Designed miniproteins, single chains, continued (5). Designs and how they scored, part 39

Each design is a single chain, and the fold is of that chain. pLDDT is the mean over its residues in the fold that is shown.

## One batch from the design tools (miniprotein)

Design m17332
Fold by ESMFold2-Fast:
Structure m17332 (fold): chain A 67 residues (1-67)
Amino acid sequence: SRRQELAKLALRVMARQGRSISLPKLAQSMGISQSTVSRAARELAAEGVVEIDEKRQLVRPNPAVAL
């Protein structure tokens, strides 16, 4: 969906800036469901772009990604 792709793009940009992102806060900021943001984050984690802390619901830049 367009919303999932926008969430994926936002997460990718923030990861390149070295920022950790709260999944619920990003979902609220974008006006989309937390499950949509979570799916976008999981796709980026599969690509090696980010790491997901599911307990804290945070997305962190993967150390392998250059800023």
Scores: mean pLDDT 78

Design m17333
Fold by ESMFold2-Fast:
Structure m17333 (fold): chain A 67 residues (1-67)
Amino acid sequence: MEEKLEQAERDAKEGKPGAVTRAAMLAVNAAHEGDVELAKRYLEIAEKAGAPQETIDVVRREIEKAA
């Protein structure tokens, strides 16, 4: 799981296509698995990478449901 977090951070920093979408998807997946802490970390990566507000709002709602 930490390895995926590091990869998401690198991809976002490099501006790779789909980095924002991957970070948001990983945040939702972590929330569904009950890992709220990891989900919040992926959400931060997506926000820093410039995720649309709609994407951020969806991910936040999934995290709140898991908490």
Scores: mean pLDDT 78

Design m17334
Fold by ESMFold2-Fast:
Structure m17334 (fold): chain A 81 residues (1-81)
Amino acid sequence: SAKVARAKELAERALEAARAGDLETAQRYLTELSILAGHVPAEVSEQLARGMRLLAEEPERREEGLRLIEKALDAIIQLIS
C-alpha cells in the first residue's frame, strides 16, 4: 500500500539522519511518521525517546541507541501494515 511505502521511506530517512548525527532532521521524519501512523503505543514512543537520548548524550552507546530506534521503527511499520 502507498501508506506502508511512505512509512518505510520516512523510517529509512529518520534512521539515516540519526546515523549521520542529524537528530533534528531525524526528529522531523519521526514526527511525520507518527502522524501517518495515527497511533503509536507509549512503549514504542518511549523506546524511540530512549534511543534518541543515547545518540544525543552517550556517543559510546551510539550503536545501542540506533538499535533501539530501529526496533521502534519496525513496530510502527507493523502497526500500519
Scores: mean pLDDT 88

Design m17335
Fold by ESMFold2-Fast:
Structure m17335 (fold): chain A 79 residues (1-79)
Amino acid sequence: MDAQIDALLAQIKKAMEDGASNDAITALLRQLRPLILDSADPKAAYNRLMHVLTTSPPIPESLAVDREILAIWFEVNAE
């Protein structure tokens, strides 16, 4: 599971560096969300996602991207 999370995080970082569309980034986040929640440490996995997002080139403001990030945060912090 961690290897799949690491692969998706690397793909998100590359998509952001390549200037991919917000729809493409949203699709990757949607794939990542269940893997984070099912991981052995969802909070650590979420922190790795936030590290990628904050150290990559800025994404143009997108409600879809923001909603996915916020949804993962709520689910990780519900316990």
Scores: mean pLDDT 74

Design m17336
Fold by ESMFold2-Fast:
Structure m17336 (fold): chain A 66 residues (1-66)
Amino acid sequence: SEEEIKKIEELKKKGLEAIEAGDLFTASAYEVALAVYRVSNRDNPEVYKAAKEALDEVSKAINEAV
């Protein structure tokens, strides 16, 4: 659980860094990775919530960049 949350935070950080660098393709790849973590962890509320929040943040940043 904690390790999965750490991985989600890492993916979020890399996605946001890609947006900051203007690499929307790489940012979209991290957005997809976060979406996979969300659907794969439906039975784990803490991990699901962390993945959803991270996905929402990256998705919002991508939408604001285009």
Scores: mean pLDDT 82

Design m17337
Fold by ESMFold2-Fast:
Structure m17337 (fold): chain A 64 residues (1-64)
Amino acid sequence: LTEEEKQKLIDELMEKYGLDRVTAEYLVEKSNGDKEKTFEVAERIKKAEEEGKPIMLSDIEIPE
């Protein structure tokens, strides 16, 4: 994964899902830059925040 691809994905996560930079970086790193998996997890985090039950970084599971 190039630095440009990584930054683009981080920016997209922050803009689309409202994630902070640290969380977005964590998701990209943990998913090895898999955009589909990263977006699935980001959407789950956003939904949990909207429900008043924020997910801690340590509790985030990557699909598969």
Scores: mean pLDDT 74

Design m17338
Fold by ESMFold2-Fast:
Formats: C-alpha cells, sequence, structure tokens
Structure m17338 (fold): chain A 81 residues (1-81)
C-alpha cells in the first residue's frame, strides 16, 4: 500500500510538470493551487484521480490535456497491477 501511494504521488507530480510544459503561461499560483488540491486528499492519491484533477484544474480541456490525463490514468493502473 505505501509503495503504491509513493508511486502515485510521483505520477501526479510528473503529470503536473507535463501540464506546465503544455501550457507554459500558467501562473505559479495556479500550479501550486492544483498541486495542493490534488495532493491534499489521500483518496485522490490512492485512486489515481489526482492526475485527472490536475489537468482539469489547470484548464487543459483540449485534446492534448485529454491525452495527458488518459496516459496518466493508464500509468496509475499499471502501478497497482
Amino acid sequence: MEEIRRKRRELMEETLKRAEELKPELSELSVNGAKSAAFASESGVMTGIGSTMIVHLLGLGDEKGAKLASEARRRAEEIVS
């Protein structure tokens, strides 16, 4: 369980970095807000939904954001498998 939590948190951090690369104009406040919200919940970390939440909170509703969220979700499922 603890190892899964660590790997999922790492995935969420990686997703945040990739989201910043897709939208470089994001303010530090927006990025920190998304990180705080997604990481505040242990449930979000454990279920992998935190990666999708980060993409949504940063306003990445386009095809690139959807692809990033899908890839992050698949990787989160692999961590459990």
Scores: mean pLDDT 63

Design m17339
Fold by ESMFold2-Fast:
Structure m17339 (fold): chain A 87 residues (1-87)
Amino acid sequence: SRLAELEERERRLAERARELIEKAPEELKEEVEKKIKEALGEVLEELRERVAKAGDDEEGLLAAAEEALRRFEEELKKVEEYLEKNS
């Protein structure tokens, strides 16, 4: 189901975020954690706006969740680029 696919994607992204923090050089761990928290905050705000627009539309709610996961994946890639540039 779409919900199961979204749950699997969320699980993988959460795991990736944890790996980025864990594998970061000691001096960069706080900055990496901060970047991930800020990215998550922005994505959640965007999600809230999309959920409000979807209302009671199940397809719209699922699409909002899919877009939020896509946005968070993009933000995690930026954190990876930051680590590659600074490691």
Scores: mean pLDDT 84

Design m17340
Fold by ESMFold2-Fast:
Structure m17340 (fold): chain A 55 residues (1-55)
Amino acid sequence: NAAFQEVLDHALELLKTKSVEEAIEETLRRGQELGLTPQQAADAFIKARILLPFL
């Protein structure tokens, strides 16, 4: 799913530069712009948080 991967990659960038609160708000907004459900966008954010310590 290209939209999910784009939102995940964007969430990883946001987590490096913004607060967690701002990052989730922007991730949810971006997800909705790309046609993801709020739950799908939230899942992308959770995965980004899990992956970030390994990057």
Scores: mean pLDDT 84

Design m17341
Fold by ESMFold2-Fast:
Structure m17341 (fold): chain A 76 residues (1-76)
Amino acid sequence: KMDIAMKATEAAGKVPGVGSREATAVGIAVLENVDASPEELEKAVRQALLDAGASEEVAEAAAKAATEAVMEEKAA
């Protein structure tokens, strides 16, 4: 579970506009929603990013990247 959150945080951090505050929000949202559906996880991460001060464009891109990283880790 910690590895999933770490990979999601790193994937989101590669999106331009994601700082340490936004990356931390991604990690927390992933840990809280790790057993949720991909759609629920992406919505939760996107909301956490918006709450952390990210723009809608950054939140959408980072939430997608984080969700893809979580799904890849679960498939491994």
Scores: mean pLDDT 80

Design m17342
Fold by ESMFold2-Fast:
Structure m17342 (fold): chain A 100 residues (1-100)
Amino acid sequence: MSEEEKVKKALELAEKAAKYLYLEAARQGLIDDPEIQKLLDEIGKLLREAEKALKEGNYKEAKEKIEEAFRKMQELAKRISEEAEKYVREVIEEIKKILE
């Protein structure tokens, strides 16, 4: 697998995890919580920055932004549920395997 293909797959999985967390926060009525909104905004910004870096061929920066997004997703998941925490951990492990 090329470096570009690895980073692209990692970003796709990270974006799916972010969408899951948004929908789960919304289902639980947490979407109006300022701390939840802040974490969702920060995650969205980091994933957009990762996509830009990927398009520019800066795979190192793209990976670093994805890793920063995972730290924020773990923090968000802890505020939602234990199931969300487990899901995010599983996605991070899958992405680590892809990026090796």
Scores: mean pLDDT 87

Design m17343
Fold by ESMFold2-Fast:
Structure m17343 (fold): chain A 70 residues (1-70)
Amino acid sequence: MRVAVAASGAAGNALGAALAALGIPAFPGAPLRGVREAIAAGADVIIIVDGNPREAAVAARLAESHGIAV
C-alpha cells in the first residue's frame, strides 16, 4: 500500500516534512496540486492536510474519483 500526503499551508508543510523524514512521500502546495501529484506517483491512500475545508473537499473528491482512499 502506497501512502502519500497532500499538504498545504504552514502546518501542512511542517507535517509533510515530518512524514517525509519517515519515508512517506509528501506533496506540498495547493490541495488540488498535491493530490494530482500523489495520484501520478501511484498512491493508494492520500492524507489531505489543509485549513480550507472547501479546497480540501474538492481535492478529496478528485482522489476518490480515481479510486484512492482519502
Scores: mean pLDDT 72

Design m17344
Fold by ESMFold2-Fast:
Structure m17344 (fold): chain A 63 residues (1-63)
Amino acid sequence: SDEARALRNAGLSHRQLAQQLLDDAKSLGEKESQEYLKQNQPTIDKSQQLSEQNFQKAQQLES
């Protein structure tokens, strides 16, 4: 359904944001990476949570 597709696209966008922040952290030195993750952890956690919620809703609509 169009609704399930929209939710999957939203889920992918949230997943992409979380992954980008994690990848950015990996590109830094060990100490800089830790500071970056500390500052961005709330955004990473929320993006991962929203991604999971959107994918779960999409799956429910397709079932």
Scores: mean pLDDT 86

Design m17345
Fold by ESMFold2-Fast:
Structure m17345 (fold): chain A 84 residues (1-84)
Amino acid sequence: SKVSPVTGAKVGFPQPGDSELVARLVGATIRAIGVAIDEGYADKSDEIGRAVGRELERASETQPITDEVLDAAIAAALAAVKAA
């Protein structure tokens, strides 16, 4: 849904630092959970969200969070949860 243009200034134009990272993280996590649900792992969606968070925290210690880093974190999280 559309948000208020006045209130949505931060949403429409991500602020430097955490706002852009948060938006990218949320999008990546939603995609990861969607993949897991489609593959029959809906009961593990919460675990996948946490695993993605852990992988991103690890990566953020050495590099900025890019789309490639998000994709790698998603893949690692899905593999770890499926293997468990």
Scores: mean pLDDT 66

Design m17346
Fold by ESMFold2-Fast:
Structure m17346 (fold): chain A 87 residues (1-87)
Amino acid sequence: MLTEEQLRKLIALYTARAEKAIKDKRYNQAAYNYAQIAEAHLQLGDREKAKEYLEKAEEYAKEAVRNGIIVPSITLEKIKELREKLE
């Protein structure tokens, strides 16, 4: 089981990766990293931030598709699972 400190460190890591992915226009990677951030916030019990970052993951997945970028099934399944947990 991850500690709160470990979850916060993971959030910082995925945030840095998401920001780099956006800068590099790798929207599929941005979607994945925001989905990981949403999951970490959900594990911390922060449903509001989990929803916020899930919405970012969904928007970057849409942006990837608009730009002809393939979004891996693992990313789409994670977004779907998180949406189901947050409804």
Scores: mean pLDDT 88

Design m17347
Fold by ESMFold2-Fast:
Structure m17347 (fold): chain A 70 residues (1-70)
Amino acid sequence: SLQEELRALDAEITELLARLVETRDPADLAELEGLVRRRLELLAQVESPEEVEVRRATYDLLLAGLRAAV
């Protein structure tokens, strides 16, 4: 189900974030950016446009910080 796919993506994102703290690997960052993009695509099917925009803005800020740290 879409809810199960979102939960799986949340788990993968959490694991990749923990890995990035240790590795600082640009390849891990690129993988994380892909998962975030996929999550936003799925959320657009079940959440309001306003909720999706808040999540997108939050991810943009998070990814900008991670790019500066890698």
Scores: mean pLDDT 84

Design m17348
Fold by ESMFold2-Fast:
Structure m17348 (fold): chain A 63 residues (1-63)
Amino acid sequence: SQEEKAEELIKKYKPKFEAAATDAAAIADLVNEARKEAEKLGLSEEQIKKILDELDKTVKAAQ
């Protein structure tokens, strides 16, 4: 399902976002990478936004 694909993508990118949490340029690159991967998986814009929002929460928690 779309939700399962989104959860897998979040799990994949979460440690990468945590490692880059204090580097704005690295976070921007990871956001672009995660978005492109989600688009290739056929996820909707709504699902992509939800994924990026969860990853943003990870960054804020790591700061």
Scores: mean pLDDT 81

Design m17349
Fold by ESMFold2-Fast:
Structure m17349 (fold): chain A 63 residues (1-63)
Amino acid sequence: SMRLRRIRTQLAVEIGLAQAELVRKEGKIDGKKTRQVTIDTIKAMAEKHPELEPLYQKMLEFA
């Protein structure tokens, strides 16, 4: 589906921006904080796009 592909592409962009901003603020890569901002970004996108809810639940299970 074109809609799901567009939503997943936007999610990837938002995750990349959040991770890049974290590195910019911290001056280094922190795996725990990177995981947290990734989960937070997926949660925010899932609130706007319910199709992402299964991905969010899976990330919580393996976080």
Scores: mean pLDDT 80

Design m17350
Fold by ESMFold2-Fast:
Structure m17350 (fold): chain A 90 residues (1-90)
Amino acid sequence: MEKVKQLGEEMRKLINDGIYEASKTGDKNKLIELMKRLQELAEEFSKLTGVKIELPSIEEYEALSFDELRQALMQMGATIVRAMKKALEE
């Protein structure tokens, strides 16, 4: 239970802090690095809880503009919150 909450909050903080730092420079590569790390954490979360977080491929994200990628990351934050709630309630 505690580790699941910690992992979910780590993913949320990673998205918020990563978007903030990348926005200072407009560096798309920083958002791509963030996405790769987020996929690793999401897979660990799925293995621990049995609740699958389905994320698009890195190749799909590399094709997006900076603003589109930032929007996708914000939407993933909401998806992670819902998955965490589901895992903790079940």
Scores: mean pLDDT 75

Design m17351
Fold by ESMFold2-Fast:
Parts: sequence; structure tokens; C-alpha cells
Structure m17351 (fold): chain A 73 residues (1-73)
Amino acid sequence: SEEVEKLIKELKEAIEKGDIPTAVRIARQLAEKDPEALAKFLNEILDTPVTVEQAADPDVAALHVAKIVESKK
């Protein structure tokens, strides 16, 4: 979906900028809208081993993204 593609693009940009609050907010939205797309993004682009089940939990998704952003500082 166009909305999911837009959210993935915004998530990539937030991670690149080190904007943890924005990255966490977008990850939570993706977890609710399309956990499969979020899991695919984390596994393929960020090399983070996340299951679709984990990506479907907004709190777990947010935690994984926050750790990724923090590790890039």
C-alpha cells in the first residue's frame, strides 16, 4: 500500500537522522498497519532478526527500532 511505502521511507529517514522518537512512532504505526512489511524491512535492510509476530507487537517493534538507532550513534 502507498501508506505503508511512505511509512517505510519515513522510518528509513528517521533512523538515518538518529531521531529515536520519530522512528519509534513510525514503527508502532507499521506494527499496526503491516507487521509483515515492517519485519521484512528490519530483516533485509537493517539485518535485524525480527519475526512477523514480534513486529506485530507495537512495543516490541518500537524497542527493536530504538536499539537500532541507538547502535548507529
Scores: mean pLDDT 80

Design m17352
Fold by ESMFold2-Fast:
Structure m17352 (fold): chain A 98 residues (1-98)
Amino acid sequence: AEEAAEEARRAAEASARGAEAGARRGDGAGAAAAGVAAIGGGVGAAVAARKAGTEEAKERAAEAAREGGERAAERAAADPVAERAARGAAEGGEELAL
């Protein structure tokens, strides 16, 4: 639980820094997409970790969401369509936690 919460916090911090860097470059669309994707990933990770119920499942959910968030941010910088696909994958992970 605690480790999963720390991973979610790190993902949120990375998201905030990425959005700030994008804003400084003046790439409003890219910065907004990366920020939203990373925030969404972080929230999904927290929810999935909480619902998983076991320490192993919480850790695996946190790892999957972190990797998904990183990939979503990378793809969002290149293509808004890819960002939506990455978000769909993160939501699929949340569905597995239900």
Scores: mean pLDDT 52

Design m17353
Fold by ESMFold2-Fast:
Structure m17353 (fold): chain A 80 residues (1-80)
Amino acid sequence: MEVEELQKKADEYAKKQMEINEQMLETQRKLEEESRIDPAASRAKGFQARGQLLDKASEYSLKSAKYELAARELKRKAEA
């Protein structure tokens, strides 16, 4: 597999993680507005929603890191 293909896969998963980060920011904004009405209910709802988003972000982060590490290792072998 070529370094360029590994880099593209790393970039693709990094973009997906970026999308999850945007969803987390949107969720935080909504929770901040809801916390003015009912802080306890907002907190419980946010805990569940963020947990699932964090799991997705972790999966994409690990996949991105795996492909980036493979690309880096191939570059290092070319330089060594």
Scores: mean pLDDT 73

Design m17354
Fold by ESMFold2-Fast:
Structure m17354 (fold): chain A 87 residues (1-87)
Amino acid sequence: MEDEEIARMQAEFRAWRAAHEAEVEEMLASLSEEQKKELEEFSERLLAEAEPKAEELRERNDRLGLAELTREMIERLLAKVRELHEK
């Protein structure tokens, strides 16, 4: 049962990520190389901050917590992209 739950969660997350990647790719394609570098540095710091929380949530099989964390990260990245577009 646990293995089936983990497999289902992984499949759902993969499908969610794939759908989201298309939207993210479109935004990234609109950025200059300088803006992409700044965004990359920002995302590296954001991921480093979120990594311990994501690992803890995965160990607890907390799919809702992982979804909320992912949403927060995406919202922060989107805010940075908008900031860069305004420059």
Scores: mean pLDDT 71

Design m17355
Fold by ESMFold2-Fast:
Structure m17355 (fold): chain A 57 residues (1-57)
Amino acid sequence: TVSKDFGMLPYFEGLEDLLKPGHIGFLLTAPDGERLVFVGHATSEEELKRADFSTPA
């Protein structure tokens, strides 16, 4: 299924402010066709390493 990637453009600009050197975030589309936005703060390098950027099946 093709998603509206073009519509994600403005959303990415918002994430740019959230995605600071101490923050991590990624946007992915769920298999149900729903868009999921994952935004986390990387306080510790351990936590950032635990943040698997791999999409869940």
Scores: mean pLDDT 45

Design m17356
Fold by ESMFold2-Fast:
Structure m17356 (fold): chain A 67 residues (1-67)
Amino acid sequence: MTLKINPASRVAAGAAAHELLKLAPGNPLAEEALRTAMDGGSAAEAVELVKRAAESLGIEVVEVDSL
């Protein structure tokens, strides 16, 4: 499974975290990524948390500019 993310977009990181939570409810890294995206944290911080959550689930992350 492949997850698409825009590394410059906090909104895209939040959407990706939400998708990861649908696959693994209660994943602490995905929950932290969603909170970071919603609470106005940095896009880079939210993206890093999404990448770590995806790695823990065996999901490949691909960076795109259009999310």
Scores: mean pLDDT 77

Design m17357
Fold by ESMFold2-Fast:
Structure m17357 (fold): chain A 84 residues (1-84)
Amino acid sequence: SMLEELAELLEKAIKAAKNGDVEKAKEYLEKAIKLAEEGGYGRLAGILHRALDFLEEGKVELAIKILENALKAVKEGRPEEVEA
């Protein structure tokens, strides 16, 4: 399902970010943003875009926190209830 694919992309982005691989984290996150937009999850897409901005600014720990909140919402089947 789209939510399962979103969860996989977010898990990969979090893992890459935690390993210091910011470029891979951004790649997975950009794919997650596109998928969220295609699914009509506007709130999730906006929050993921904010995480991308934090990665660009070197604020990796803040980005990880946002991504972990997004992953929780997606895994619970409530992508629009993500805490920002």
Scores: mean pLDDT 89

Design m17358
Fold by ESMFold2-Fast:
Structure m17358 (fold): chain A 68 residues (1-68)
Amino acid sequence: SDEELLERAIAAAEEIVKQMRAAGSSVARIESELDAFAAYVAREEANPEVRARFLAHVRELKARVRAE
């Protein structure tokens, strides 16, 4: 389902942040990787609602990475 696909994409983005932080990656490097992943998902995802919700979550993740 679109909901399960969205949940998996969000979980993958959260895991990227978690692993990169554990590895000592810079904020800029984490943001770059999130942007690359978001661009990939946006190209593959045909449902505009799922795409918009995923991109909104990536923006929130980037804000959290910058603030912490």
Scores: mean pLDDT 83

Design m17359
Fold by ESMFold2-Fast:
Structure m17359 (fold): chain A 67 residues (1-67)
Amino acid sequence: TRLTVTRTTVLPVDASGDEVAAAAQAGLDANENQLRAAGATVTEVYSEVTVGPDTITVTSTAVGEVP
């Protein structure tokens, strides 16, 4: 069975690149840990950053397979 875990963090638009990178990495780590705890083999991990007028949205996704 395919499992997908997505986490979204919203930051103010003036957030530093280091803050954005830290949020992305935290989301990736949390998603991978969640899938592995569920017994899944992690197949894909990625983060997407969208810059809006007032906010930066960081979306982290992990995909895994369970037997």
Scores: mean pLDDT 84

Design m17360
Fold by ESMFold2-Fast:
Structure m17360 (fold): chain A 90 residues (1-90)
Amino acid sequence: MKAEAERKREELREELRRNSDLPEEEFERLLEERELVARRVALELQLIGLEFDRRLLEERGELTEEDLRELERERRRLEEELKELEEKEK
């Protein structure tokens, strides 16, 4: 079964396609370019958020070893996704 996010994305894509007078190929290309940029920005913002949260917990003296490991895992996952997006942009 599709995830709810994927279903919503496909429905929105079809609606935009029907409402647009753009050629199908140009519409697809522009949508893909926009989504790649949006995903990259979202990942960069998430990385900034993780660093902010880590520093905030550290300043409060509430940063545990478990929190540090979890934040480090999330950071590496986001960095991997950014690398994959960079490879797809070529």
Scores: mean pLDDT 74

Design m17361
Fold by ESMFold2-Fast:
Structure m17361 (fold): chain A 73 residues (1-73)
Amino acid sequence: AIEKEAAARRAEAFDEASREMTKISQEAGKLRKESDLETSAEIGEEALKQNREIYEEMLRKGKEIAAEAAAKK
């Protein structure tokens, strides 16, 4: 079924994004703990920007999957 395949692709995209975002957050947290306050703030801001880009790409991919599924109906 088209819906089942689309759901699987969306779940895969979400899992990939979640894993990458978690990795970025964990690495940033480790570096922030070892850094001074100023450097820690910069590391945190960079991690937030990277996570935002990953999240936006995930949303865009989800919309494309949904549009493709709709076109096949």
Scores: mean pLDDT 79

Design m17362
Fold by ESMFold2-Fast:
Structure m17362 (fold): chain A 77 residues (1-77)
Amino acid sequence: SKLVEELEQVRSLFPQLSPEQQQQALGIALATLKRLAEERGDAAALAQVQALEAEFQANPDQVEAIFERLIALAKAM
C-alpha cells in the first residue's frame, strides 16, 4: 500500500535523522495509523496502535524499534 511505502521510505532515512526528527516521524505515523484504524472500525489495529503509543511514551529512546513494529502493523491492516 502507499502508506506502507511511505513508512518504509521514512525508516530508510532514520540514520540521517536527529533523535528529535525520528521521534516526530514516529509521532506523526502513530497519529496517522490511529486515525486510519478508527475510520476503518478496526478495533484490533486501534488497540495495537494505542499499545505502541504507550510504549513510545514510556520508552522514547526505543523510537526505531517501535517504528518497525508500526510498519508491521500497517502491513497487516
Scores: mean pLDDT 88

Design m17363
Fold by ESMFold2-Fast:
Structure m17363 (fold): chain A 74 residues (1-74)
Amino acid sequence: MKYEVEYEEENGRYRARLRFEAVNLDGSIEPVEVDFEIERSQLPEALAQVDAALARSPTPLVQAIKDFLEKLLE
């Protein structure tokens, strides 16, 4: 699954927007956007929580959040 992530950093706080393409029951494609915020100091704990969430419910959204957090830690 392909997704797009846009983010801004201000005073160690990240504001991120994730975009996905969801397929409806009629076969039409609908763009879905999710906004979230995270602080730089929370990145290691957030990554641990996302890993736990991915183990419980491996959804494209949770995977995209993990990929984004790992990118910020690089």
Scores: mean pLDDT 72

Design m17364
Fold by ESMFold2-Fast:
Structure m17364 (fold): chain A 108 residues (1-108)
Amino acid sequence: SKEEKIQLAVQYKERGNLKYNLGNYEGAISDYNEAIKIYQELANEGDPLAKRGLAVSYRNRGNAKEMLGNYEGALSDYEEALKIFQELGDDYFVEVIQKEIEKVKALL
């Protein structure tokens, strides 16, 4: 069901967050990849909560890639998150992600 898919995506995202906090950035990326797949499917069906989950998961995966020195990968993920938060009208996260993009561009 849609509800089961949302719950599974949330579980992957939260497990990824836990791995990130433990310094397991590669493990976090793996979990964010799985969350992104599910959120992308649901977002394509027009679910605004799934769109938000997708944007958060892209941003979190970008943070993990940045910690591994993958600045090009981080930039790509931040740009995807920015686009989605702009579509959602989330001015707070738009500003936050623009600052993350500026920081990563300075490292390239």
Scores: mean pLDDT 92

Design m17365
Fold by ESMFold2-Fast:
Structure m17365 (fold): chain A 116 residues (1-116)
Amino acid sequence: SPLIERLEELLAKLEEAVRALIRAAFAYDVEAAEAAFAELEKIADELRALCEELAREHPELAATCAEARAALDALLAAARAALEAAREKDVKGVIAAALALVGALIELEKVLEKLR
């Protein structure tokens, strides 16, 4: 399925962007963290659009797509927290945000496995 292939490509990009943001945040590299966050927002928009298309073609997936959107919103909230902690050089904030990012990514991947 072309939609499933696109989903897998977007997930790979999301994982890379999360890793880039975590690395930048621990380095307090605000420029790199902002770039990684912008990429995460772009990927999130593409995943939301893909989920809407999947739910349109397969109405039985609407609930799973709603769960995926909620998990994605949690991921973006954690990503914003990581960026803000990096700006403030808040070591505890960076650690907390990194753990939240990893947790949100795992939950998103679990939800998206239901679409395969």
Scores: mean pLDDT 87

Design m17366
Fold by ESMFold2-Fast:
Structure m17366 (fold): chain A 120 residues (1-120)
Amino acid sequence: SLREKLLAQADALAATARPGDVLVFEFDEINPDTRVALVARTPEQFRAAVRALIDALYEGKSVEEIAQRLAEHGAAVIVEKDGKRAVAGDPELLRTLAERMEQLGDEEFAKAAREAVEKQ
């Protein structure tokens, strides 16, 4: 199934992840308007978060539900889907995510992560 293919791709991406890595996903086969950036403390948390992301996207979850689910797996995340955006995660990981997004030239996602830290 498409879900099984996407989970296998997520596992392959997560297998090379290191603590502090930021991964930006574009999911044309699920939703071309979906963009996600996430960071986790461990490779295991990263794998869990990426799998949860694919499952939530395939289930048609809202950006808020996706962000909450990934945060429950120990990730800090920014998710944008259908013009809507949500941010969730530990403040220290959100600071790391903001710094990495700024280094990648993504000021919109960097700002979203910074604002989420300030709101806490």
Scores: mean pLDDT 76

Design m17367
Fold by ESMFold2-Fast:
Structure m17367 (fold): chain A 97 residues (1-97)
Amino acid sequence: MKSELLEQILSILNEDPYFSKYSNAFEEVAKANPNDAITILKLRIEQEPSAYLYVLLAIAYVKQEQYDLAIEELKKANELHPSDSINQLIELLQEYK
């Protein structure tokens, strides 16, 4: 169920040549309180937007089952750093809507 989806997301990101270096941050957000993570990440993005911060925010939204919001953040990540892994995540999450 939810843990299986998060494990699939983390697996896809860990195989990405760019995002794999942030794997520890992705795992930490996957284990964190999603409300706290969303608040902190939105503030970080306002100061210094980067593709990995949008991916972290998407993981936090997945934990809240806010799949539409997660997809929007992944699209923003893909605009900053196009990636086949991000496209795979968007397709995966579209099945859940």
Scores: mean pLDDT 85

